# Ledger of designs, part 106: designed miniproteins, single chains

Each design is a single chain, and the fold is of that chain. pLDDT is the mean over its residues in the fold that is shown.

## One batch from the design tools (miniprotein)

Design m3682
Fold by ESMFold2-Fast:
Formats: structure tokens, C-alpha cells, sequence
Structure m3682 (fold): chain A 114 residues (1-114)
């Protein structure tokens, strides 16, 4: 149903907006700036950000909550591989990932009710 796809798209965009407003969201708002962190280019082949994922949702490249979850996990995994445990950016990734999982869980429950 076209109406169901529209509701799922709206839920994904709402999650992105909530993530962007989180205190730990700043490193994830835009793609990795390789001019400021050139060494990250060798570790992060596909720099994903909340803005990149938002564009994928808006363009229809991401159509399901499951595909959306996979792209968010890929974004977090890139940072978790590059930054050591206890570093500020690693802590930001872990905090935002935990918040994202809670929002996705709620969205999956809402989709089941549609």
C-alpha cells in the first residue's frame, strides 16, 4: 500500500530528526571531513552521516525500517572501528547508537499497528 510506505518514510524521517537533536549527534550530522581527518579515509570507505541517510530515505533508496536500521548500524560501525574505546567520539557513537535502537524498536511496533 502506498499509504503504508508513506507512513514508514515519515517514521524514518522523524527518527533522523530526533537523532540530529541528540547531544551526541554532532559528529554524525555531515559526512566525515577528510581534510580534517585524512587518516579516516583508509578506514571509512563509505562515509555515512545522518544527512546522507536522510537523503536516501527521501529519494526512496531506503524503503523499509530494516534497511534504515542497517544503514544507521553501518554509520556507527565505521566510527567504532576507527576510534578507540573511551575516546569522546567512540562514546558519542555508542550513546547515539543506543538511542537509535530504542527509536527503531518503537517505530517497528508502530509499523505492526499500521
Amino acid sequence: MEELLEKIKKLMLEIIEELKNHPYALPFLNPVDFEKLPIAKDVIDNPLSLSTIEEMVKSGKIKTIEEFEEKLEQMFDNYLKFYPEGSPLRIAAEKLRKFAKELIKKAKEEVEKL
Scores: mean pLDDT 75

Design m3683
Fold by ESMFold2-Fast:
Parts: C-alpha cells; sequence; structure tokens
Structure m3683 (fold): chain A 81 residues (1-81)
C-alpha cells in the first residue's frame, strides 16, 4: 500500500533516531487503527532491523524502545486474529 511504502521511504531517509522513533510511533498508531495490516507493520519492524545490519547501530539502539513497543503491539494484534 502507499501508506507502508511512504513509511519505509521515510525510514530509509531518516537521519537520526528521533525521526525513526516518530515514524515507528506513527506506524504503531496506523496498525492499531487498522490503516496498516499486520504484514505491513512487520515490514516496518524488519526494515528497522536492516538499519542495524547496515551499520546504523546507534540509530537502531536509540529506536529500540519504539521497536519493542511496535513488536509487542504487532504480536498482540496477531494473537487477536
Amino acid sequence: SEVVEDLLERLRNAGNPEEVHEILLEAEDLLLTGRLTVEEGLQVQDFVGELRDAGRTTLAQEAIPSVALGVLDIKRAVAKF
């Protein structure tokens, strides 16, 4: 969807942990309101993992609390379905 493609592009272009955190909070809200699918939410979480693997370790570490919240909500949503 255009929503997930926009989120992934914004994550790709994020220059600091605050931008990543804000995008993840937006993705979490979109998932909770049904505007993102569980699969699309997982794509966002997977891409944050790719930022870590690409040597963006500091960025990924600072975003970890947001990732943990997003993963928890995605897991909760999967358990409901």
Scores: mean pLDDT 64

Design m3684
Fold by ESMFold2-Fast:
Structure m3684 (fold): chain A 80 residues (1-80)
Amino acid sequence: RQQHLDNAIRHLGLAIRYARQGDGDSAIRHLDRARRDARRGGADPSVIRGIRGAIDQVRQGDLDRGITAASSARRRLRRQ
């Protein structure tokens, strides 16, 4: 529930920081944890797709788009 959503927000924040440092592997690890916690917390499916999109962007080497997608997902989780 709320605890899982709080964990998802925390992992999204960590993923954004790692991506800003150029550490795509750590960013992907935290994005995947955020995705799992968002799902367990009952997040909107569009938020989960947003996190998935962030993972795909980071995997393609587009850290800036990954950061944008992760930031959008984090913002939406905070507003629920």
Scores: mean pLDDT 87

Design m3685
Fold by ESMFold2-Fast:
Structure m3685 (fold): chain A 65 residues (1-65)
Amino acid sequence: KKKEEEIQRQKKLSELAERVLAGEMTEDQVREFLRNELKLSDEEVEKTVAWLKALRDAAGVPDPP
């Protein structure tokens, strides 16, 4: 049960990371997606945003405006 939900979350996060790396989403849009689609708490949203920023930096993609 919890394992299946984690796999689904991982897939959605991977799709989100791909869109962020492509520069398709702002930080506000990422936060909105995490709250509305993944139903994450404010703490988990900020943690995930930080993780996505780290991925973007590692990929050499400039910060969105």
Scores: mean pLDDT 73

Design m3686
Fold by ESMFold2-Fast:
Structure m3686 (fold): chain A 95 residues (1-95)
Amino acid sequence: MARELAREARELGRRGEEYARLAARYLRQGNYQLAIEYGRRGLELGQRGAALGREAYELAVTEEEKREAREAMLEAGLAAGLAGIVLGVAKIALK
């Protein structure tokens, strides 16, 4: 049901954020290969979390369920954004 999908989306967003933060840390250390590896993982998880959060929103019946889905989508979207930026910068630095 919608709440279960929102929880899964939040979990994916949380993991995506963790990988995005690791990618940013490796980028700052000049380890571009690990920054790319973790950035790719963070982006993938964040994108999947945002898609699942959107599905949860479409299935949501109550205002509380809609709020949970919106928060999950935003969190996962922010994780994907950070991971994508780090990935892009690391790829440019490797060139």
Scores: mean pLDDT 87

Design m3687
Fold by ESMFold2-Fast:
Structure m3687 (fold): chain A 79 residues (1-79)
Amino acid sequence: MPSKEEIIEKLTKATKELEEYLAKTRDTASPEEVALLEEVLRISREMLERVKAAKTQEEAIEAANAGLARIEALFARYE
């Protein structure tokens, strides 16, 4: 199982990659798609903060999974 620090490193890298993706697609994506990606970035930041605040590895994993579930729900609601 990944450590809390390993989870933080992976989420930080994923967040940076998403920021780069948004920067590259901003000119070609619809305003609605850009807004969706900006919300995903916000959730990713909140997820990182919750993982950092976790007292145990299990709590950190749960925080990461909860954040991912929110992102999946956001995409599912996108029209």
Scores: mean pLDDT 78

Design m3688
Fold by ESMFold2-Fast:
Structure m3688 (fold): chain A 119 residues (1-119)
Amino acid sequence: MTRVLLVGPTSSGVEQLATELQKLRPEWEIRVASSGEGGLALAEKYKPDVVLVAYEMPGMSGIELIKEIRKRFPDAKLIGLGEAAERNREELLEAGADAVVGAPLDPERVLATIEEVLA
């Protein structure tokens, strides 16, 4: 079973994206956290196969979260999400991201990227 964690504030669209991804893949377990700290805490319990991270978030930054997850869960796949993530693609990849999906957050494009990094 594939376990997906999306991390970002409500303004990042991750809650809507999670709902649409769940419709496309009913067999996936999908969870959402609204902060970097919440995302890291949930990752420790949930042990996701892939984590999708909004670049801009309250408290812990998306870059900081990516670095912490890579350090604690080296096998987890990491995807940066959104317009700010696309603008900062090179920094995210250096921090340990496996891929970046820019805006708009088209669920089918995000799904294809998740399946590519998990292959």
Scores: mean pLDDT 84

Design m3689
Fold by ESMFold2-Fast:
Structure m3689 (fold): chain A 75 residues (1-75)
Amino acid sequence: MREEEHFIELAKALPPAVPTALDVELAKRFDLSVEVVAKARAVCEAEEKPLTVRNIASTCVYLKQLLEEGKLTLN
């Protein structure tokens, strides 16, 4: 799908995200890696989406799915 391709290209084009204290807390709450949360936040910022816990969490779920399917790797 175009949406999946766009997400993958955007995630790959973004520089490595520097984790913030918020990213660490969200990673702990959702049992995710800090790198996944930081990348999800960077994607939300690039797409000009509000940086709400809901938007970051939904993006993390999608990012984790793509990583597990081997369609994306974190830098």
Scores: mean pLDDT 75

Design m3690
Fold by ESMFold2-Fast:
Structure m3690 (fold): chain A 64 residues (1-64)
Amino acid sequence: MIEVTLPDGRKVTVRSKESAELLRLIAEIEKTGKPIEVDTPKGKVTVTSREDALGVFVEREKLK
């Protein structure tokens, strides 16, 4: 299991690196409102909202 400290100081435990990255991405977008670039199987994608972050996660899951 991987423990992740979010930008707001919250700690969460997840089972995968991908889940940890998703949680950090959502927390950063919610707190800062700044676009964040993430790596996906289709290449780098810029995420601007929590909905975008969830969409990237779902696409990565489907591309297994």
Scores: mean pLDDT 67

Design m3691
Fold by ESMFold2-Fast:
Structure m3691 (fold): chain A 65 residues (1-65)
Amino acid sequence: SHMMDMMNKIKKLQDQANTLSDQSGGHLALSQIALSRGDTVTAQQHLQLSQQYSQQSQQLNNQIS
């Protein structure tokens, strides 16, 4: 049914959004570690990746809301 198909698609998008959110968090942690070592260049690179993954996750969540 259309409703069941929609629910299955929503779950798949939620799982994908969660994966992207986890990747965002991982890069944020790596950015913080780099900052603690005084490596501002590596920290900025990981922060940018964290923000990109976070934005992608939010876009998917907005599609299913």
Scores: mean pLDDT 89

Design m3692
Fold by ESMFold2-Fast:
Structure m3692 (fold): chain A 80 residues (1-80)
Amino acid sequence: MELVEVEIRMPDGGVMRMTLSPEVWEEFRRLREELLAQGVPEGVALSRALTEAMLRQMAEAPTPEERLQLWVSPPVLIPP
């Protein structure tokens, strides 16, 4: 399966990097948009969509290292 590295912007201005399949990334985007359209607060919509994406990617990930990368990207520091 083809994997892509994606950046997810957090409501607090932080950025989360993770490696996801294109299908999981599309599902995340779609679910977030659906929740926002239903009037769910941005932070809740992001959290729910991200949790679903992580759970799906973990179920599809064949290696432990791929599973561990789903949530461990630190915030991006701006160079001086």
Scores: mean pLDDT 66

Design m3693
Fold by ESMFold2-Fast:
Structure m3693 (fold): chain A 93 residues (1-93)
Amino acid sequence: SEAAEVVKKAEELAKKGNIAEALALYLEFLMRRYGIDDEVIEETRENAKRLSMKDIEELSQLVEDLADSHDFTSKEDMRKALLQLHEKIKELV
């Protein structure tokens, strides 16, 4: 599945120390799937790069949990969760 390929690619990026890119990849995948605007996705990617390592680790786990749950969560609830993540990231930078 597309989700499995994204997980595999994100894990490979994380192994190379590109944790911010791994986080951004998960967020881009989920946000695009649930119809979030490309401008919001790009802002989220830029803000993620400015996060502390501790914040990246905590957010990466949360995003992985959301990615794993995407087939079991309503579309509206997933959109709300992704927009809340965007705002949380924005508040941390």
Scores: mean pLDDT 75

Design m3694
Fold by ESMFold2-Fast:
Structure m3694 (fold): chain A 64 residues (1-64)
Amino acid sequence: NRGARTVAGAASAFGGVSPEAAERAAELAQKGADATTVAEELRRGGLSDPQAASAGRALAEAAK
C-alpha cells in the first residue's frame, strides 16, 4: 500500500526505524489500531520505547 509506504518514510525519521517495520505500523494504523499497538511494531523495528510511542501516535493520527 503506497499510502503506508509514504507514512513509513516519515516514521523512519524517528530513530532510523526500518522502512519495512514502519510500513507494517502504518498498515496497522490504517486498520484502526491504537497508538500503543502501532508503537509496539515500531519498537520491534528498532525504535526506543519513547520514540515508538511518539511515532505510533503520529501514524495513528495520520491514518485517521
Scores: mean pLDDT 69

Design m3695
Fold by ESMFold2-Fast:
Structure m3695 (fold): chain A 87 residues (1-87)
Amino acid sequence: DLLEASKTVSLEETLAAMGLVVKEGLSGIEALELVKRATSIEVEVKGRVATVRVTLPDGRVVEQTIHDNVDSPLGSSRVLHLLPRDS
């Protein structure tokens, strides 16, 4: 397909694929394939933290927080409490 052949992988697609790798345990290729078939991709960046939400073709929503940590790219990622806690 000409449209697919001219499409470069965007930053949002890359972040969504990384989120799927972390959350679902998929390979990078499997994650990118799933992202290309996604109904919706939402990326929210706040400082060095990106929250990714991917809506899959079957209606499932995958949400994952990605930390911009260049010192430890091998999984020093921690999920921050981004939601207000019940208090």
Scores: mean pLDDT 60

Design m3696
Fold by ESMFold2-Fast:
Structure m3696 (fold): chain A 81 residues (1-81)
Amino acid sequence: SLEEVIERAEKAAKEFAKEHGLEIERVKSVRVFPDGTVQVTFEARGELPKKDNTRREGDITVTATNYGDPKKNLITVVVDL
């Protein structure tokens, strides 16, 4: 389901963020493609986000391909900081 794909994307984003000293602030966008590919973009900040520190902000985009087969699910993380 879409909900399960989003939850898996969020888990991948949080694991990536934790390894790189980032915190996930919110889901910025969710895009669903006709082939079942889902892209979830998260806003991320440095581990101690300061109210005026825009230099530690960026986007983490997770792409998951879901054709209804869990073995074909691919998660790709792209970071734009």
Scores: mean pLDDT 66

Design m3697
Fold by ESMFold2-Fast:
Structure m3697 (fold): chain A 111 residues (1-111)
Amino acid sequence: EVRELLEKIATPESVEWALAQLEAGADVFVILTYEDQRELAEEVARYLIERGLVKDAIIITVTPEDIEKHPEELLEAARRLGQALADQGKKVAVASPYPELARAIREGAAA
């Protein structure tokens, strides 16, 4: 059921990483998705929190134009978010249809 929900907002590779992070006891779930998927992302976040799988969720929406025109700025912002959450002692799980952004958040959290 969790897998099916994640598949609606993330690539298969991102889903596998998100599930592994949730199994490792993630505190915060970051969903970085399309603007038109915001409502679905909110449903996924609420589901995970209500089931006690995470303590909090952060939903970030981006447009294809933002990714095309400002990819380096978005990757840096994603890395900084991961680092900031790690600095607070939070374990992070990430789901995104943009695997590079999910990877950047994970790299920031691991630094």
Scores: mean pLDDT 81

Design m3698
Fold by ESMFold2-Fast:
Structure m3698 (fold): chain A 78 residues (1-78)
Amino acid sequence: DEARKVLEEAIRFYKEKADELEKMGLKDFASAARNVLKTTERVGEKALSEGNKELAIEIAEQGKRDAEYVLKEGKEFL
């Protein structure tokens, strides 16, 4: 329950930030952010399906860090 909530909240937050990048005209950075999101969702869901809730949380936290990096690089490009 908690692991799924953490993963879903991370994915939602990241998607919102990717949408913000696209609205700013940074389409390539938005695309890169969405690719990280898709990978995070896929491997996080796999960890949850295998009962590894700790790994799912680690995947969500890493996805958030990767998202923050892409967002920072996108802002510096402006």
Scores: mean pLDDT 80

Design m3699
Fold by ESMFold2-Fast:
Structure m3699 (fold): chain A 85 residues (1-85)
Amino acid sequence: TPSEDEILSLIDQITVLTNQLKEKIKNKEDTEDLVSQLESLISQLKSILPSAPEKLKTRILKAIFDAEVTIGVNDLKVAVEKVTA
């Protein structure tokens, strides 16, 4: 079972990469590598979630939710650009 500090480190990593993805989306930059990294970290947090301390579960879920929503926004923007090109 990961420590509280390890879980918080993973949450921080996802938050940083999610914010970087938001900036790349805004600047119309390539997002493929960053999305791949985020999906890997989301998978790690999802595997930890069932065994995480109750007080951290909400923070984990919020981090996953923001990351998945941001990936979804990116996917929609890529799809729209493909249709309008």
Scores: mean pLDDT 83

Design m3700
Fold by ESMFold2-Fast:
Order: sequence, then structure tokens, then C-alpha cells
Structure m3700 (fold): chain A 96 residues (1-96)
Amino acid sequence: MIKEKIESLSPLEVKAIRIIFNNPPGALTIESIAKALGVSKSTIYKHFKSLEDLIKKAREIRKMIRDEYNTLIKEKGVEEALKFRKDIGKLIEEKA
């Protein structure tokens, strides 16, 4: 489940993924992400094999959020889906 997936990530990993969410594809480098997080590039590479690995993981999480949101709309309605999106957003903000 997406909540368990986010909870399994370190705060640094959640912060890095959030940076990817807030920027268009191709706008970022490992160097710019490391600078934004206040860490070295080698610290990023301890958590992600490459920039492509980080982008892939961010894309997978975004897809999981979207899929669960769409399922909630279909099965439980818009209000439950909006609450889920708000709760996931808070979890990401609190961990980042």
C-alpha cells in the first residue's frame, strides 16, 4: 500500500522524491538536488543508484497515489478520495 511505501522511506528519500514531484522532467540534476537538500552527491548515491533511479521511484509513488485515488473515487466517492490525497500529502510533508 502507498502509505506503507512512504513510511518505509527515509526522510532524505522522501525529500528527494518531493523535489522530483515539484519540478518538470529533465529540470533537475543530482548536483541541484544535493544542493537543495544540503547534502553531498555521494549521500544521494547512497540512497539512489542514479538520477534515473530516483525519477523512476518518484514516478512509481506518483502512480500508486493516482491509482489508489482513482479506485477510491470509483468505490467510495470523491470525498473519501480527496481525504486520502490530503492525508498522503500531509504524510509526505511531515516526513520531508
Scores: mean pLDDT 80

Design m3701
Fold by ESMFold2-Fast:
Formats: structure tokens, sequence, C-alpha cells
Structure m3701 (fold): chain A 65 residues (1-65)
């Protein structure tokens, strides 16, 4: 599932640059993401990160500011 991880990472970096993602934090147990806006791409990123988190034994947490 390295392809999904790479895709999630690329989309995350893109949305950080676009100002859609306000903050991101990775720990051994959690992925935490804060969004400034809800968009089609932010919903896609949430789905990708939930899948990646499940595969890696982490929990994904999302917050809209």
Amino acid sequence: MSVLIKEARRLLEQLKKEGIVASVRFTDDDIYVEFRKETEKSRELKRLLETVATLEGREAHFRLL
C-alpha cells in the first residue's frame, strides 16, 4: 500500500501549500489534521488518510477550523 501512502502525502503537501490544510501532526498512534476549508480535495484527503491510518494501525482525527 506504498502507492496510497505516497498519494496521501502528495495531496497533503498540495493542500498545505493551497492553505486548505492548517496543520498536520503524526504520532505513532495518531494522524491529526486541521482544515481551514472543506473542499472536494479535503474530503479525498480525509478518505486517503483514514485508509492509511487503518493500514498502519493508527487513528485519524480531522477538525474543521
Scores: mean pLDDT 82

Design m3702
Fold by ESMFold2-Fast:
Structure m3702 (fold): chain A 92 residues (1-92)
Amino acid sequence: YEEKAEEYRIKAIKLIEEKLGDSSNTDELNDKVTDIIERLQKAIDEGDLKEVEESLKELSEIVGEEAALEIAKALAYGRKNEEVVKYIESLE
């Protein structure tokens, strides 16, 4: 599960990079998205709902709300943090 969760995270980042590759500023946006996803993953691991909320908001501004929520769900499910999953589901 942990190895697959990391592979899915990397795959999600690559999919976002491909989607943003059709627009300008791709390199800067991709680096920022990667940083936000890493912070989000750490927040999920630590159960820091405030950091999860802040990271989700930043990610949503770049990739859109639906994509950001899907990424956060994938990460939370992979890490088995029920409190974070429940919090993210409450934002839908």
Scores: mean pLDDT 70

Design m3703
Fold by ESMFold2-Fast:
Structure m3703 (fold): chain A 73 residues (1-73)
Amino acid sequence: LSEEQRKKLKELAEKQKLSLAEIAKKLGVSVDTVADELERLVEEGELDRDHPTAPVLDPSREEAEALRAAAPP
């Protein structure tokens, strides 16, 4: 992503709360590219961790593994 595209992505995510697919369509990039950039912004503390377009769409593998390990006999 260019610097201009990254700034626009952050603005679309924060102000308009668009889905990954909608942001990808507006920027002309893949959904994976948008997801990677949103994850980076969350890691840097520039975006809310509870933002609906980023972390919520893919439950952590660690959480899934914990659930499986905690399954009753």
Scores: mean pLDDT 64

Design m3704
Fold by ESMFold2-Fast:
Structure m3704 (fold): chain A 65 residues (1-65)
Amino acid sequence: MPPAYVVSLGPVEDYLAAAEVAWKVDVADALRFAEAGLRSAAADPSTSPELRERVEALLAAARAA
């Protein structure tokens, strides 16, 4: 795929940021936000693999702790 200006990831990045913030307070909320981000990324074919990997990494970290 051609390289393009990386989007601010309005939906996915917001979920990622919310998950990281929630992680410090409630791991269940962090997991929910991370899963919502992955669902959004999977449903949107324009989501790059790199962005998806970052969301998956956060989800894995949240689940592991």
Scores: mean pLDDT 64

Design m3705
Fold by ESMFold2-Fast:
Structure m3705 (fold): chain A 80 residues (1-80)
Amino acid sequence: MSKQERVKLAIAGTLRLIGMVLDGAPSEEILKEGRRFMTKLGMPEKEIEEVLEKARELFDQGNKEEGVNLLIRKLLKASD
């Protein structure tokens, strides 16, 4: 995958996650979509699991914004 394709994929994932939050999607659906984009970006499975566990903890604490922001930050960093 080219650097340009990785950046486009990270932006698409970011917009998708924001759209899901605005549409009131369940936390589990947001986590599944985050996994899908992190996998497509070639992130190691161990790192994906660690990120998803942290995001799940934030969602369970009612901190949905921070959970989504964590997923977005990781997608953008993985595009570099």
Scores: mean pLDDT 85

Design m3706
Fold by ESMFold2-Fast:
Structure m3706 (fold): chain A 61 residues (1-61)
Amino acid sequence: SISDQQKQDIKQQVDQMIQGIQQWIAQGQLSPESRELVDAFIQRYQQDPDKVLQEIWQERQ
């Protein structure tokens, strides 16, 4: 099971990654296919952040 501290640490990392990706999108650096995948991920994260963070933590084990 993920601790609240571990969840918060992963959340900070994910938020930073999303900001970086959004800058790449603004600069036209992403292909349409990559943009679609990123938008789908961001929507999933916004709808159920706890589930997404749990999945990321599980994948890192």
Scores: mean pLDDT 80

Design m3707
Fold by ESMFold2-Fast:
Structure m3707 (fold): chain A 95 residues (1-95)
Amino acid sequence: MKSKEEIALEEARKHIAEAKALFDADPTNPENVRAALDHLRAAVFYLQSLDPSNPEVQAVAQEVIELANRLKDAAPEYKAEVDSIIAEVQALLDA
C-alpha cells in the first residue's frame, strides 16, 4: 500500500517525466518550453509537501534542478523563470 508521501513523490516524478519528454521532443518549440516549465512548477509543488531529509525526495529535487538548467541553456530567454524554480527547490533542500 502506497503512503501519501509515496503518492506525492510519484506525482512529482510524473511531472518531471512529462517535462523531460516535452524538452526531448523539441527544445526549440516555445509551447513545449512553456509546458515543460508548468510541469516543473507542478513537480516542485508536490516536493514541497515532502520531507527534504528523505534521500528519494533529494534525488527527485536534484532531477528538477538538472532539467531546469538544461532548459535554461536551451531557452535562455526563460532564465529568470527557471532561476525562480531552482531557488524554490534549493529552499526546500535547505529546510
Scores: mean pLDDT 82

Design m3708
Fold by ESMFold2-Fast:
Structure m3708 (fold): chain A 61 residues (1-61)
Amino acid sequence: SAAAQENVVEQLIALARKAAEEGTPEEKILAAIRTLADEHQLSEAARARAEAEARRIVAES
């Protein structure tokens, strides 16, 4: 469902925030997000949103 996709995206964004706070490099954060997005079968739009938010978070770190 759309709600289930949304919940996964929010979890990935939370993981990206924590990883960025811990000093994890952007490429490792994005690799983890892509792996988890594939495992949860996220739509292309949801995947793109999670990656865009992760990049924004890293840029603000």
Scores: mean pLDDT 85

Design m3709
Fold by ESMFold2-Fast:
Structure m3709 (fold): chain A 83 residues (1-83)
Amino acid sequence: SEEELLAELLEKRFGVSLSEEQRREAGEIALRFLRGELSIEEFEERLIELNPEIAKKIPPDEKERQAFYDFLKLEVEERLKKL
């Protein structure tokens, strides 16, 4: 599913392990972010609530942080094309 693909991508990019239930929630959060329903701040806050280790993986520099999410969106678009 799209949610499973997004959750696995988030696990790999943040270098964290998620339970099956956490993967489902992470995937739903990511879909909402990609649809423009969540800001970057809301997206980060929800993921950190799901797994606090993610807070340590977010770039502290604003420019690097923006580039991180821009790259994530591009990577998702490319992977969804292959489904």
Scores: mean pLDDT 79

Design m3710
Fold by ESMFold2-Fast:
Structure m3710 (fold): chain A 87 residues (1-87)
Amino acid sequence: EEEKKKKEEELEELKKKFDEVSKEATRLMIEADELGKKELILEAASVGVMEISAASSITTGDVEGLEKAIKKLEEAVERLKKLIEEA
């Protein structure tokens, strides 16, 4: 029961982190769409796929999978941000 509570606390902290990264991803995806460049639209689609992966890890309660998915999403967000800045 103590280990279960610890896992639930870790999952809630990762959910908060995912929410913050997802909000940033959404803002960048909207900006990419508004710029209308094909390369930006494709990178925005990649970010969307990473968000689905993170949401799946939340649904299954996979703490390690969620941590890895958030890291990949942060990397995808950073790539999209750089492409928008170069546009």
Scores: mean pLDDT 80

Design m3711
Fold by ESMFold2-Fast:
Structure m3711 (fold): chain A 95 residues (1-95)
Amino acid sequence: DQTFVEALLAIREELEKVLSPEDALIMALMLGTIAYLIEAGREDQARRLVEEMVEEFGAETTTAALRTAADVLAAAGFDDVAAALRALAEEVAAR
């Protein structure tokens, strides 16, 4: 899916503004996997990956990354996935 790959690259580019290139790549790959799990209806698995991101990068960084991914994916036309990522971001932010 060319559009999804382009969105993933845009997410990585946005994350590189505040993270190291290595961390931005890892987070972009995790966010891409989360998005695919949401599309597959595997929300429990998506939530487990979000927990792994919180453990590795912290709640504040994970919240910002989920919001960034949601904004990029919404701009690319993945509105349902973007809404789910925003909901996950608010859940993490409430901690």
Scores: mean pLDDT 86

Design m3712
Fold by ESMFold2-Fast:
Structure m3712 (fold): chain A 85 residues (1-85)
Amino acid sequence: DLLFELEEELGLLGIVRGIYRIVGDEEGYALAEKAIDAVRGFLEGKISKEEAIAKLEEVRAEAEAKGFPLVARAADAAIEVIKSM
């Protein structure tokens, strides 16, 4: 169930975003929000599959470069699920 898997990744990103908000990591928060917006935009039909993947690849690369491994892993997982849809 790819929709369920993508919704699980959204839930995980929401938790990660919440953690960054609590600890005051505004950069981690912004990256998690960018990933959430890409996944949600795809699910709501606001952006194409190709655009969602491109946005998530940007988030993954930036998260890896800046040391936000949980955001990078969630973005990577979301990319693989969306590619399979």
Scores: mean pLDDT 85

Design m3713
Fold by ESMFold2-Fast:
Order: structure tokens, then sequence, then C-alpha cells
Structure m3713 (fold): chain A 95 residues (1-95)
């Protein structure tokens, strides 16, 4: 079904974010991986909307994405990893 296809797509995006989170926590994340995380977050938020996530959940995801981007710009990789943990948790609740 379309719903099952969207759920599989979201699961794939979550796995990419989990790998980037792992690299962030290890201090080995590249600038390219951090740019990929922002792109993947945007796609995952769109899929969350299509899967029927509430406006509150979507808003929280968008706010956490903005926090992640700001942490990355400031080279606060610990803050970035914490924000990414919250994003992953919220996306998992949508599945």
Amino acid sequence: SKRQSLQRELQGLIEILREIRKQLKAGTATDEQLEEALHVMSLAIELARELGASEEVVRELEEERERFEEYVKNKDYEGAAESLDRIIRLLEEVL
C-alpha cells in the first residue's frame, strides 16, 4: 500500500540519521554527513506529514531541525547529537 511504502521510506531515512548520529557521538562526522542529515531531516518531516503526524509533532521536528543546523554552524557537535536523538525519537513515534 502507499502507507506501507511511505513507512519503508521513513525507516530508511531514520537509519541514515542513526548512522550520522553514531558518527557525531564518535567525533567522526564529516561536513558532508551533516549536510546530508539536514536534507534527510527535511525529507523525513515531509513523510511524517504524509503519514498523518500531528501539527505539534511536525512543528517540534522543524524546531529540532533548526536547532541541529544552529549547533552545526557553531560546531557544537554534542548539542547537534542531542537534537538528532530527539528527531529520531519523534520520527520513530510516527512509524
Scores: mean pLDDT 90

Design m3714
Fold by ESMFold2-Fast:
Structure m3714 (fold): chain A 82 residues (1-82)
Amino acid sequence: SIEENIRKQVERIWALHKDDVEKAIRQILLMFQLLKPDLSKEEQEKMYKAIKEFLKEKQKTDPRVTEEDVKKAEEALEYILS
């Protein structure tokens, strides 16, 4: 599914930038921005939800990921989605 493919890409970006949370988040947001023009509105919503859930999971499991990091990323995702 598109959700599974998105999750795999997001996990790869996170692993590549595991030592820099800010860079990992920035690269995930850039991926969404670059892919957006080629995606339907339904696919954009699915990508938005998949990235949002991934970041919330990282907030619970990675002490370096703050509530503020997730909130800022969600705001950026909403802006890209608009």
Scores: mean pLDDT 85

Design m3715
Fold by ESMFold2-Fast:
Structure m3715 (fold): chain A 75 residues (1-75)
Amino acid sequence: DLYELSEELRKELGIEGVKSLAEISLAMGEMLVKSLRFGADGKPYVELPSGRVFDSIEEAVDYLGELLNEQAKLV
């Protein structure tokens, strides 16, 4: 199945149009790797392309998962 991306997903992933769940999941993984940062204390954090900052990888994954769940509700 194909999904028309929400504005939030488009902002975070930098992709447009109709995508499969596999394509969205791959784009999310790729974006998370590119967005991973380390603070002065050596702790990982995530800064998304939209400018959103999360104090942990887990918080960023939870946020993206919520966006994907909202996307699924629109189908």
Scores: mean pLDDT 74

